# Designs tried in a protein design run: designed miniproteins, single chains. Part 92

Each design is a single chain, and the fold is of that chain. pLDDT is the mean over its residues in the fold that is shown.

## One batch from the design tools (miniprotein)

Design m3396
Fold by ESMFold2-Fast:
Structure m3396 (fold): chain A 74 residues (1-74)
Amino acid sequence: SLKDKILELVAERGRVTLEELAQELGISLPTARKIVDELEKEGLVRRIRVGDEEWVALTPKGLKYLKEKKEKEK
């Protein structure tokens, strides 16, 4: 799913911008923002504003979600 791809990309890079997420996944910026908003509401990511840039980082809950998923899908 797009949510899982976003979580995996954020985990790989530590943090990413919304623009980088949209570019890497081949989706529109509004679509990336919508999915990130859903993930933040689920407690899996945090949004960090630095100037005009909107960065996305994993929460401890998001990191646990990805670790558990990888261990169950061997």
Scores: mean pLDDT 79

Design m3397
Fold by ESMFold2-Fast:
Structure m3397 (fold): chain A 80 residues (1-80)
Amino acid sequence: APSVEQQAQALIKELEELIEKLEKGEISVEEARERLDALLDEYQRLAPQLTDPQLSQELQDALARAYRRVLEAQKEEQEK
């Protein structure tokens, strides 16, 4: 099984990839929202096990960026 650190790094990568796919129009805002919710559930499972403060901060920052971008994209869709 992957380590907690490897799982956290994979989650960061998935969050960054979610933003990239959303920006490229490869996924809908609705799909991005659903994927973000799944990644948030993964974060909640992983966070209590993550003892590296630097990696924990990087993961929190990646989540904040993804959340902000999905919310902004949702607002942009409402303006169309």
Scores: mean pLDDT 83

Design m3398
Fold by ESMFold2-Fast:
Structure m3398 (fold): chain A 99 residues (1-99)
Amino acid sequence: SAAERIERLREQAIALAEEARALVERFLTDPELRERLLRLIDELIEAIRNGDLERARRVVEEIRRLAETLTDPALREALLSLAEGVRTLIREIERLEAE
């Protein structure tokens, strides 16, 4: 059941990252920030799928820092919320793997 819970949390974290990708693709008009955020989101999804939680944590922090620079307050708050959600899920996965 711990393995099943970890798999569920991983799926949930990927779903949040994919939601972030969709928001960036639809609403972020700055081409350099858009390309960089999309690349980081893809790296985050890969790290989560591969169980590389140290890399996932590093990449989500980079996404958070970049999101803070966004001038659109609605997009900024949405991406920061999604990044915090992913961070929380990574911490839960790490806790379960340590048990």
Scores: mean pLDDT 89

Design m3399
Fold by ESMFold2-Fast:
Structure m3399 (fold): chain A 99 residues (1-99)
Amino acid sequence: DRAAQLERLRRLFEEYHAANVVLGEVLNLRVELLDEEQWELLEEEIRRNARGTPVSSTPEDIQNTIDLFEAAIKRLTLSPEEQELADRGLARLREEANA
């Protein structure tokens, strides 16, 4: 269910030192927009691209995390409405990362 999926993704992001600003917004988008198959693909993409190396919360680390989610979103087949929501979410994450 959604709560279990959120908890799994939170653990993955914490394990890979994902930025908190990115984590909150992406988890919200994932709960709302992704079905079970798309969620599995996203988790696999994040896991495959993350090196498991401890990363500092630098602007570069935040940007790398955003890039991973952008790439994962591009792999998904989204409706125009879902794509607009995802694009707005990513834009907001970039705004917060650059503040």
Scores: mean pLDDT 53

Design m3400
Fold by ESMFold2-Fast:
Structure m3400 (fold): chain A 57 residues (1-57)
Amino acid sequence: MSENEELARKAAEELVREYGYDPTLALFSAMEAVYELGAKTLDEAIEKAREILEKGT
């Protein structure tokens, strides 16, 4: 896997486990955080994905 793909996957898993988001929405938001917003760490990817999920809902 690419580093970005693995980062997005781990962020999505954490969003589902810790915050209870829908797996599909969590994955799409994590991918946007990594690929569009340039998140470089797991914590940054989770933070940005949560902003997308909270404001995009």
Scores: mean pLDDT 80

Design m3401
Fold by ESMFold2-Fast:
Structure m3401 (fold): chain A 58 residues (1-58)
Amino acid sequence: DELERAEAELRAEIARAGREHTDVHANGTKEEADKAGKRLEELAREANERIRRLRESL
């Protein structure tokens, strides 16, 4: 299903961003970690919006 594939891709993207955030938190500054966290939140919000639209298209 297109929905299942799109969700898998978006989850993989979120997981990657989460790892980046963890790495920055361990090796970077607090300011860099905060920026990475905001990017992750924005990505998750966009992903949820796209998934919602895909579900409505079924």
Scores: mean pLDDT 75

Design m3402
Fold by ESMFold2-Fast:
Structure m3402 (fold): chain A 68 residues (1-68)
Amino acid sequence: MLPEVDPPSSDPEYVERVLAGLDAVRATTTDPEVREAIDRAKELAREGKVEEALRLFLEELRRVNDRQ
């Protein structure tokens, strides 16, 4: 079925890809702060707040990269 309106941040395929990416990072990280951020980002993404979820996740990744 073809949707008449399909905003990128609310696209089901895009949401699934974001959730899959968050799950992959969570499986590889040992940092409890990053795990908590991922869990919160997953909740936001499932509520349709994908942009907020990505911002939260990117801020935590930046913190981890600055430590290396």
Scores: mean pLDDT 71

Design m3403
Fold by ESMFold2-Fast:
Structure m3403 (fold): chain A 55 residues (1-55)
Amino acid sequence: SKEEVEKEYDEKLQEIARETGERLAATDDPAERQEILREGMERANKVHDEYLEKL
């Protein structure tokens, strides 16, 4: 159902945010921090695109 798809979307975004935050907390290298943020954004965009297709 749409409600299940939305819940899964929210849970995946929360997991990406948590993992990104943990990786950022583990490094003080600006270049690594930028790459972690870019990876997080790409993962979030992929999840978003996937859920648009499931609707």
Scores: mean pLDDT 85

Design m3404
Fold by ESMFold2-Fast:
Formats: C-alpha cells, structure tokens, sequence
Structure m3404 (fold): chain A 73 residues (1-73)
C-alpha cells in the first residue's frame, strides 16, 4: 500500500468518525439543525466511498443521510 492509498483510507475513516459523532449529537439534542449537519457528514462520507469504488457503502451512507434529513424536516 502506497502513501496515497493510506491517506485516502485515513480520510475516509476520519469522515466516518465525524459522521458518527454528528449523528450521536443530533440524536441526543433532537435539534433539526444537528440532524441536518449529521446528514451532510454522511453525504460527504458517501462521496468518499464512491470515489474509493465502494458503491455498496456509498449507497448505505446516502440512505443514512436521507433518514437524517427526514428528521431535520
């Protein structure tokens, strides 16, 4: 594994962690604004998975983002 591949994996892991934390915060506060922020984080993670060629994970994270957006509405 070269440095570029490792950096991509680290970036994906960091975005997943950010998305998970944002979801936890939203679930605890119940705030529509926090749910909207969590949805954006999951959408960003989905984009990174798609760029990495993991379409299955990208679809899963997009679905999670849509669920969170419904709670923000």
Amino acid sequence: MDKEELEKEVRIAMEIMSASVAKLVAERTGSPEDYAEAAKEYEEAAKLYAEAGDEEKAAEFRAKAEELRKKAA
Scores: mean pLDDT 81

Design m3405
Fold by ESMFold2-Fast:
Structure m3405 (fold): chain A 71 residues (1-71)
Amino acid sequence: MVSEEELEREILVALAAMYYSLGLKFYSKKDYESAIEWFEKSAELAEKAGEIGKELLKESKEKIEEAKKKL
């Protein structure tokens, strides 16, 4: 049985992953400003997810820095 708290964190990670994917789509189109916005939203949700979001948070922050270097 998954706890209610664990389910909430899983939903946050799933949403963060969706926002990260959207950020990658804009990044691939060289729309770095929009990519940064979606990676930042992904990072916020991943941070709220706590421990299970830590890897996605790291990846989102890394992509934000990469996109900023392209501006």
Scores: mean pLDDT 84

Design m3406
Fold by ESMFold2-Fast:
Structure m3406 (fold): chain A 67 residues (1-67)
Amino acid sequence: GELEEELRRAEKALEQAKKEKSLTIAKVVLHDLREILERARESGDEELIERAERLVKEAEQLVKELE
């Protein structure tokens, strides 16, 4: 579905942020992942929620490491 595809794109963007060590990209990806997580919670898709929560935590950790 649309959310699954958006989550996959955000995951790839997070990997790019990790590779480039870009705080700017990491912050943008974190914002996008938080929005995806909210929509996943509204959908009630447990697997999508778990995946989005994990990626939000990874993005938050990356932002902390780069600040």
Scores: mean pLDDT 87

Design m3407
Fold by ESMFold2-Fast:
Structure m3407 (fold): chain A 99 residues (1-99)
Amino acid sequence: MEEIEKLEKEAARLETEALDAMVNKDYQGAAEAFRRLAEVYEKLAELAKDTNPQIAELYRRIAELARKMAEAVANGDFDKALELWDEIHRLRAEIARLE
């Protein structure tokens, strides 16, 4: 679907924005980017739910982790942020294997 491609590109853009903000120590900007990333993954989960429920569940889990990531970054809990980032990467790798 064209819509899924657009959301995947927006997710990649938001991830880049979040990482750039982290490098610049703009933790409020990074937290906002991760909140927006969670919204994009929630939309991806909704679009995929009827055609691929397994991928939809993985998108939903990534959205939850992205929200927790935003909270951890906003609170300066960088150990928790790294743990959550590793979990997000693992789930993204699972999606790539299913595609």
Scores: mean pLDDT 85

Design m3408
Fold by ESMFold2-Fast:
Order: structure tokens, then sequence, then C-alpha cells
Structure m3408 (fold): chain A 60 residues (1-60)
């Protein structure tokens, strides 16, 4: 995937969080990190979900 698709995965994860679909958000985040060349742990994915929840909540 190109960098544009990586950014889209992050935005899709945010949208899933906003919609309360945390399972899909975790899937998008795993793909996002793998495309960045890292293998995320479950803890890292959970932390990323928590960070996105805070970001979405702060900005409505």
Amino acid sequence: MMKEEIEELWEQAKEAIKNGDFEKAKEYLREYYKLLGIEPSDEEIEAAVEALKREVEEKE
C-alpha cells in the first residue's frame, strides 16, 4: 500500500471509534501499523484505540 492508504486506514479507525465499532477500529489499526513496517502487540492496539477515543471525544 502507498502512504495515502496508510492515512486512510487511520481515518477509518477513527470513524469506527466514533461509531462505537471498536472491533473494526482494532483491525484498521493493526493493518495501519503493519504497513508502517511494525508488528503491533495487543497492548499497543488497545492503547491506540484509547488515544483515538480521547481525540474523537475532545473534538466532538
Scores: mean pLDDT 77

Design m3409
Fold by ESMFold2-Fast:
Structure m3409 (fold): chain A 71 residues (1-71)
Amino acid sequence: SIEEDVRRAAEIARELTADESPEAREEAVRMAEALTRAFTRIKGRPLSDEEVEELARLGVRFGLAIYELDS
């Protein structure tokens, strides 16, 4: 399901940001969830594990960049 793909992306994002501050980590996870949800809507299908992992990585990079700019 979409929610299962989003949850998996969030779990990967949390693992990738384990050494970040709680605030930076929260933003990274939020972006991973948002990108995964948007992508599932665009595709109209369940995502592959590779797609979920890539979206989680992209979300982490984007979220950490936003956090750095707002700091």
Scores: mean pLDDT 84

Design m3410
Fold by ESMFold2-Fast:
Structure m3410 (fold): chain A 76 residues (1-76)
Amino acid sequence: MLSKEELIQAYLTVLKELGVPEEKLKELYEKLSAAKDGNEVERIFKEFLGTLEFDFDRFVEILEKVVKKEIPLYKP
């Protein structure tokens, strides 16, 4: 099970690779860091992801690379 911080870093890494601007990543990091647990982090992330138009195949590719630790985690 990923810690809250590891989950936040994984999600922000995916969004960064999808081309979300650094300013928005920092805003989202603050919002996610204020969440109580991993379930709330996931809820906030899904809400944010729903506001984006993105390539689903590219999203899956990036997510797999993050899970396999092939991409370094985003640092705010």
Scores: mean pLDDT 76

Design m3411
Fold by ESMFold2-Fast:
Structure m3411 (fold): chain A 98 residues (1-98)
Amino acid sequence: MIIEPSEEELELLRRAAKTVLETTKDIKDPEVVARVVGRILVAVGYTLEGRTLEGLRALAEGLEELAEEKKDTDPEAAEKLRKAAEEVRALLDEAEAR
């Protein structure tokens, strides 16, 4: 069932997506870019179910997993993916403290 998310949940999702896209904007590998976008879409799906915090955790975990996969072949992309995951976790900590 799709639940209409609150303005606060939509703003949190928007901030997370924007931060991830900005942090990863210089990654040139289209497969990595597509996988990052796919992880954001999963977080959107969770938000539409009223599960925004779970969606952002899944986003952070997915970015961390992708960074681990790329650390030996594309260490610059891996670093940017880890940084994006850290930013998403910071937004989660901020939201959970409210």
Scores: mean pLDDT 82

Design m3412
Fold by ESMFold2-Fast:
Structure m3412 (fold): chain A 73 residues (1-73)
Amino acid sequence: KIEEAKRLLEEAEKALEQGDYVTAANLAHRSARLAIDDPELRAKAYRVMAEAYRKLGNDEEAKIFEELAKKAE
């Protein structure tokens, strides 16, 4: 569970770096769901989602996930 969440987050970060924002958001969503018992990992996943949504022009969604990341830790 945690190992899969970490792997998905690493793939999400790579997708974000490569400009594949939709894939980055989807992988980070999956990582956050699996990281239910790891607030720090979940916070990192929410930050990736926030940046991906910001790059896609979804500013409201980006703000929501930034706030969720702050609350998760």
Scores: mean pLDDT 82

Design m3413
Fold by ESMFold2-Fast:
Structure m3413 (fold): chain A 67 residues (1-67)
Amino acid sequence: SKEELAERVREMMKELGLDRVSVEEFLMILRESGATPEEVAEVRKMIDERGLDELSVDEAVEIVLSL
């Protein structure tokens, strides 16, 4: 579920000591967290629509929860 994906993203960012990530880093974390190619594509679209070049942990989690 998107809730499980969001939890895994938060956990990975915390484990890696990352408080902010680039878009490319975030998409890599999503793939490693078990996101499907379709979910990754939708997240990229949301990031582009919001004009983001980097994301905090909370912003990353919020975007995943918006799937």
Scores: mean pLDDT 86

Design m3414
Fold by ESMFold2-Fast:
Structure m3414 (fold): chain A 97 residues (1-97)
Amino acid sequence: LERAAELAERAAREAARAAALAEGKAALAAIAGAIAAIGAAAGARFGLPGEEVARAAEGAARAAEEAAKLAEGEAREEAERAAELAREAARAAREAA
């Protein structure tokens, strides 16, 4: 679960960057992605089952994907990066289960 936690922490940082660069609805979606990714990372570090951590990380990925659809330029790139890292966190969590 260490790898899942690290990937989710990185997803949270990229989503936070997207939120800082985005405006309006895109910024709110990116904030939701960052919060969800923080939750996934915390779940991994608190020893929650890998499947539960994976579901949380998938939630973070969906929020970041919505932010990417709404955002433009650098904000979209950071949101896309956040979504990919969150998907990798979910895979790592299932591999650790």
Scores: mean pLDDT 87

Design m3415
Fold by ESMFold2-Fast:
Structure m3415 (fold): chain A 80 residues (1-80)
Amino acid sequence: MLSPEEQKRTLLAELSRRMIEIMQKGLEEGLSLEEIRKRLEEEAKKFLKENGLEDDKDMQEMAKDIINHLVAEAERRKAA
């Protein structure tokens, strides 16, 4: 069985994958950066809550870092 630390790493990887998909779909739909950020924030909140990590500060900080990185990537792709 996975340790709590291994489970958190696996969940973070899954969250990252889902968020990348949301960013890509938002770009395909022609959404604004603000709309993409909102969708990413809602998915992060939902994912953390579903996995009992809504109060985990480290996971919250990692999720925010992923959101900021993906919004910057979306901005770059919209400019191209």
Scores: mean pLDDT 82

Design m3416
Fold by ESMFold2-Fast:
Structure m3416 (fold): chain A 55 residues (1-55)
Amino acid sequence: MPSPEELLEELRRRAEELNDAALLALIDYFESVKHLMSEEQATRALLTLRREMEA
């Protein structure tokens, strides 16, 4: 299972490829608040976002 840090890097690159400023802002927000979340919460949120982007 990738770490939250690895997921954030992957999702940021994908959002850049999509040229979606709203997705980039959302990813930056998750990066800023991940230290306030448990690793489980951060990982679940990022995995959900990844699924939505890849669906």
Scores: mean pLDDT 75

Design m3417
Fold by ESMFold2-Fast:
Structure m3417 (fold): chain A 104 residues (1-104)
Amino acid sequence: MITVENGDGLEGGRALYEAAKAANGKEMTVRVIDENGNVIGEATFKGDGTAWSATRGAGQAVASSGRELRGDDPVTIEAIADGKVLARVKGPLDSLGGVPVPGF
């Protein structure tokens, strides 16, 4: 398992990318956990081995939360495949969503 404590967007993106590669085409779930340990959003997608799919999953999980989250709110993002946590990234929400999207 890859762990990032107090990560920025680049460190978080790299950890999620490595998780997507380790999933090797398996279904991967990305979940967002608040500071109290509550799951506030999750998205499931097939890992295509790209940083883009990993960061999209994280963004979709945040969007699905329906909660009033601020960019400085502390969150934990976990990437899970085959019942295993492949990566765990902790940091402010905006640092985890700041990875540039190709074609934006």
Scores: mean pLDDT 66

Design m3418
Fold by ESMFold2-Fast:
Structure m3418 (fold): chain A 82 residues (1-82)
Amino acid sequence: MKSFEEILKEFEERVEQLIAELKASTDPAEKQRLVDEIRRVLSEFIKKADEYIKKNPEKQLEIRKKVAEFVQRVVDELEALA
């Protein structure tokens, strides 16, 4: 079973790759598809975090904080992209 730290790292790497592809794209339709994919990956991450919390309720506040920080970083990065 993966630790939460391992799960977080895997999702950070997946989102970082998608953001790099988004920065490289010049096609508006492809940019929209990549943004939608990033949103799907974030939703999957939130769901996995919820499943982890269900098994480890004592860690709920710590995990929720890490989830919020990661989501906010991704939102800020997307808003900064031209």
Scores: mean pLDDT 84

Design m3419
Fold by ESMFold2-Fast:
Structure m3419 (fold): chain A 58 residues (1-58)
Amino acid sequence: MSEEEQFERLKELAVELGLPEEEAERLARGAMKLVPSIGEDNAIQMAKREAEEAVRER
């Protein structure tokens, strides 16, 4: 998967979890920085947890 595809997938997941598009983009960019160190699957799990916590603070 390309870096562009990974970013878009992470952004879409955050939006599906209830984050506004701007926050989802920010979260996806943060997760992309972690991919080289922890891998894509772990970065996705981290992004999901952060998105769920942000949504819970509504």
Scores: mean pLDDT 75

Design m3420
Fold by ESMFold2-Fast:
Structure m3420 (fold): chain A 88 residues (1-88)
Amino acid sequence: HMPSPEAVELYERGKKLLDEGKYEEAIQYFKEAKRVDPTLYEAYYLMGIAYDKLGQYEKAANYFLEALSIRPDDERVKEAYRKAVEKA
């Protein structure tokens, strides 16, 4: 019953925290956004970015791969995935 607008609000809060360098807090908001709307592509991508910033490259790669399962032709995410796999 959770509406898509709630997932977007949680995602936007996470993105603000990510911009502030609060990576672990950002991840919690992105996890909540994904729980409300599992198709919210940008939440998977930004979770990948946050894990990469934390040096957790295997987790970053896994979230980039999940984003690519939703949008397989996003070159931004493909490049981020390749770099994360190289560091893992």
Scores: mean pLDDT 83

Design m3421
Fold by ESMFold2-Fast:
Structure m3421 (fold): chain A 71 residues (1-71)
Amino acid sequence: MRQELEEMLERAEELARQLEKLGLTEEAEKVRELIEQGRRALEEGRLDLARAKLQQAINLGQDALDDAKRK
């Protein structure tokens, strides 16, 4: 398993925790769903798919945090 993918997993999990702290539970759940999809792709050896899912999780988390800061 690539080290970069494990670091992306940790980063996405951190974003989910931050979203929960802000009361954005639904967004946090979406991020965790994408993390789980990424983990499954890693188990299948589909590194490109895993990266795509983890990147989606990170992007979703960052967008939700940015929106919360504006409201």
Scores: mean pLDDT 81

Design m3423
Fold by ESMFold2-Fast:
Structure m3423 (fold): chain A 60 residues (1-60)
Amino acid sequence: SGHEIALAVAEKELAELIEKGLISEEEARRVMELVRQGRFKEAGELLHEILRRKGAEDEI
């Protein structure tokens, strides 16, 4: 139940990040794979690392 909701939310957010050009489809796939495995902390850490490396933190 909670896992399905988390997967759907992650998929939507990752799709928006791809659309904005902030991450690649390959990077989104990597994050999504961790979410599918229930590795939510690792998924979040990977996403933050990707965004940080690209300097995609334009506005807070």
Scores: mean pLDDT 75

Design m3424
Fold by ESMFold2-Fast:
Structure m3424 (fold): chain A 56 residues (1-56)
Amino acid sequence: SKLEEARKELDKIEEEIKKLEASPVTPENLELLKKKRKELLKAVGRVIAAIGEEIE
C-alpha cells in the first residue's frame, strides 16, 4: 500500500541519518545531517498523507 511504501522510505532516511550521526562531527557532516533531517520531515509528511488516504 501507499502507507507501507511511505514507511519504508522513512526507514531508509532514518538509517542514513544514523550513519551520519556515527561520523565525526565536522562542518560538512553537520550540514549534511541538517539536510537529511529536512528530508526526514518531508518523509514524515508523506507518511501522514498516506495515513489520511488509508483512513478516508
Scores: mean pLDDT 79

Design m3425
Fold by ESMFold2-Fast:
Structure m3425 (fold): chain A 68 residues (1-68)
Amino acid sequence: MEEKKKLAEEYIKKARQALADGNATEAIRYSEKALEIDPENKEAHRILGAAYLLAGDREKAVEWAEKA
């Protein structure tokens, strides 16, 4: 359990870095990996919302932001 949470946190860190670099595709992929491990992870939902907004998908951005 603890190791899975740490892995999810690592994916979140990678997603945040990708988002900071303006790489929406990578941010989406890492956030999705984090959610596979921890589906209720609010940080992953927030990053995914921001990443979809960066990608120009406003509908997906709103959907994920509301889950955060």
Scores: mean pLDDT 80

Design m3426
Fold by ESMFold2-Fast:
Structure m3426 (fold): chain A 60 residues (1-60)
Amino acid sequence: GMAEYKEKLEKLKEELRKLLLEMGFSESDAEAAVRRILKESKEDLEKIEEKIKRLKELLA
């Protein structure tokens, strides 16, 4: 339902933000990048998960 969607979206936002911080982004730059990715992905959970996967591969 909508509650599960919102919970998953918030978890993905936090995961993405954390990864960007690990990549050396400032808090403000990480926040802006999360916002950009969400807009470009149209808040599609699958597309956001794919972006997270690619960022994790860059850190490996």
Scores: mean pLDDT 81

Design m3427
Fold by ESMFold2-Fast:
Structure m3427 (fold): chain A 60 residues (1-60)
Amino acid sequence: MKGLYRATAPVPQLSEEELGFRPGDLLEVLEEVPGGYVLARSLATGREGLVPRSYLERVA
């Protein structure tokens, strides 16, 4: 799942390891993590964290 993705729903940051985002935010997926998560970086903030795969739509 490496590549550029768009967030499809708002998610607040609920823990230090998770990434919060808003609909339309662009995320670079770095690695796939067990449990239906990915490690991603926000292009808006430069922050990295865990994101549920189901909330992402692939752009590139």
Scores: mean pLDDT 73

Design m3428
Fold by ESMFold2-Fast:
Structure m3428 (fold): chain A 63 residues (1-63)
Amino acid sequence: GAEREERREKAKEFMEEYAKVLVEELGYESAEAEQLDETTYKLTYTKDGETFEETFVVQALEE
């Protein structure tokens, strides 16, 4: 039922929390996570006035 949708939302929340950790614990100026696809997330972060982008591919399918 809802469990598969919850797992996909959990992955998005994980990426958003990772972005927050970069700002709060690692001293980045800003960090944002964005979902591009069901399995693909983009992280945009700024440190010392420079902006970086990383793309993460996560498993969204179980079985």
Scores: mean pLDDT 71

Design m3429
Fold by ESMFold2-Fast:
Structure m3429 (fold): chain A 89 residues (1-89)
Amino acid sequence: DEFIELVKEALKKLGYSDEEIETAINLLKDGSTRARDAIIDSLIGAVYRKYPELFSDEKLQELYEKRARGEMTDVEILKEILEILDKAE
């Protein structure tokens, strides 16, 4: 539940429509581990492209490295993304 709520918040802050958010969440509820990996990668990429001044190359590398090593949970990665999005407003 927490993962899904954080994904909704991140997508909403990135400017996705309610319909697009609902589609993504339904895919996550009925989808495989692959769907979770895909949404995390998409959110990291979207934040990096939309807010390059707030999302440095160093921060991008740090998140990818920690994720690859299993040092951060999906929930922790989403919380980091939300912190960056909060600074953009």
Scores: mean pLDDT 75

Design m3430
Fold by ESMFold2-Fast:
Structure m3430 (fold): chain A 61 residues (1-61)
Amino acid sequence: SSWQQEIEENPEDYQAWTRLGGQELSLGRYESAVEYAQKALEIKPDYGPAKKLLEAAQAKL
């Protein structure tokens, strides 16, 4: 996806990691969604959308 290419070019892009994780969540890949949300939070720990994504994905595990 376009988000995957953005991550390859800019691994520090916490918004792209969050978008990719959201896509995984919508596909039912909850562990991948957790991993990508955690990547975003490693870069920007206070990023609300990534925290919300992490909580939503973990609730499905």
Scores: mean pLDDT 81

Design m3431
Fold by ESMFold2-Fast:
Structure m3431 (fold): chain A 62 residues (1-62)
Amino acid sequence: MKVLAEAIKDYTAKKKDELTLKKGDLVEILEIVDAEYVRAKNLKTGEEGLVPKDILEVLEVK
């Protein structure tokens, strides 16, 4: 199942495994890691990493 989401605010990676996002960046959610984080791919940069769920708005589920 492919899940697309949009970053609703800027987020700067604080750890090596986290993803940096800018407001409006589109991501594909690859995995729900825990209650606070997902693993996502930034569709603009192609980079993958952990991102807080609270900065993402789900746009499409397929």
Scores: mean pLDDT 79

Design m3432
Fold by ESMFold2-Fast:
Structure m3432 (fold): chain A 82 residues (1-82)
Amino acid sequence: SMIEEKLRELAEKLVEAVLEGDEEKAKEYGIELGKLIAENDFEKSKELAEKILQELAEEKKLTDEQGEILAEAYVEGLNEGL
């Protein structure tokens, strides 16, 4: 699915920004991800994005602190993307 590929690309960029400690980029990618979710089937795209983010956080072994930053960037991005 083209939407799943785009969601994964933005989710990967968001997680990478969090890993690098780049809070500004994390916020920017969070907003782009939120906009992509809002422009498509919201419930389905949100479920896919959250699944991808959870899988990436586990794969990259994010710390609890990094997980909180990721969650905040994602939630703020959803709110600003609408």
Scores: mean pLDDT 86

Design m3433
Fold by ESMFold2-Fast:
Structure m3433 (fold): chain A 69 residues (1-69)
Amino acid sequence: MYTGGEVNAALARLGFRVDLAPDEPVDDATLSRIAETLQMGEPNPDGRAGPGVRALVEAALTGEEQEIV
């Protein structure tokens, strides 16, 4: 379970804007819905279809970034 503040920070690192209440508990279903909305709203410039948005959000929340730096 994550807080709205943690989700906001993770999404900001990914370049998304979502303003959740900082103390709001974010369950897995809510997190998946947010990731789905972002995946639909954000164009993939490389045409790379990827189940990556939710994984990226989770990685950002856990502090584990992709090996791409």
Scores: mean pLDDT 62

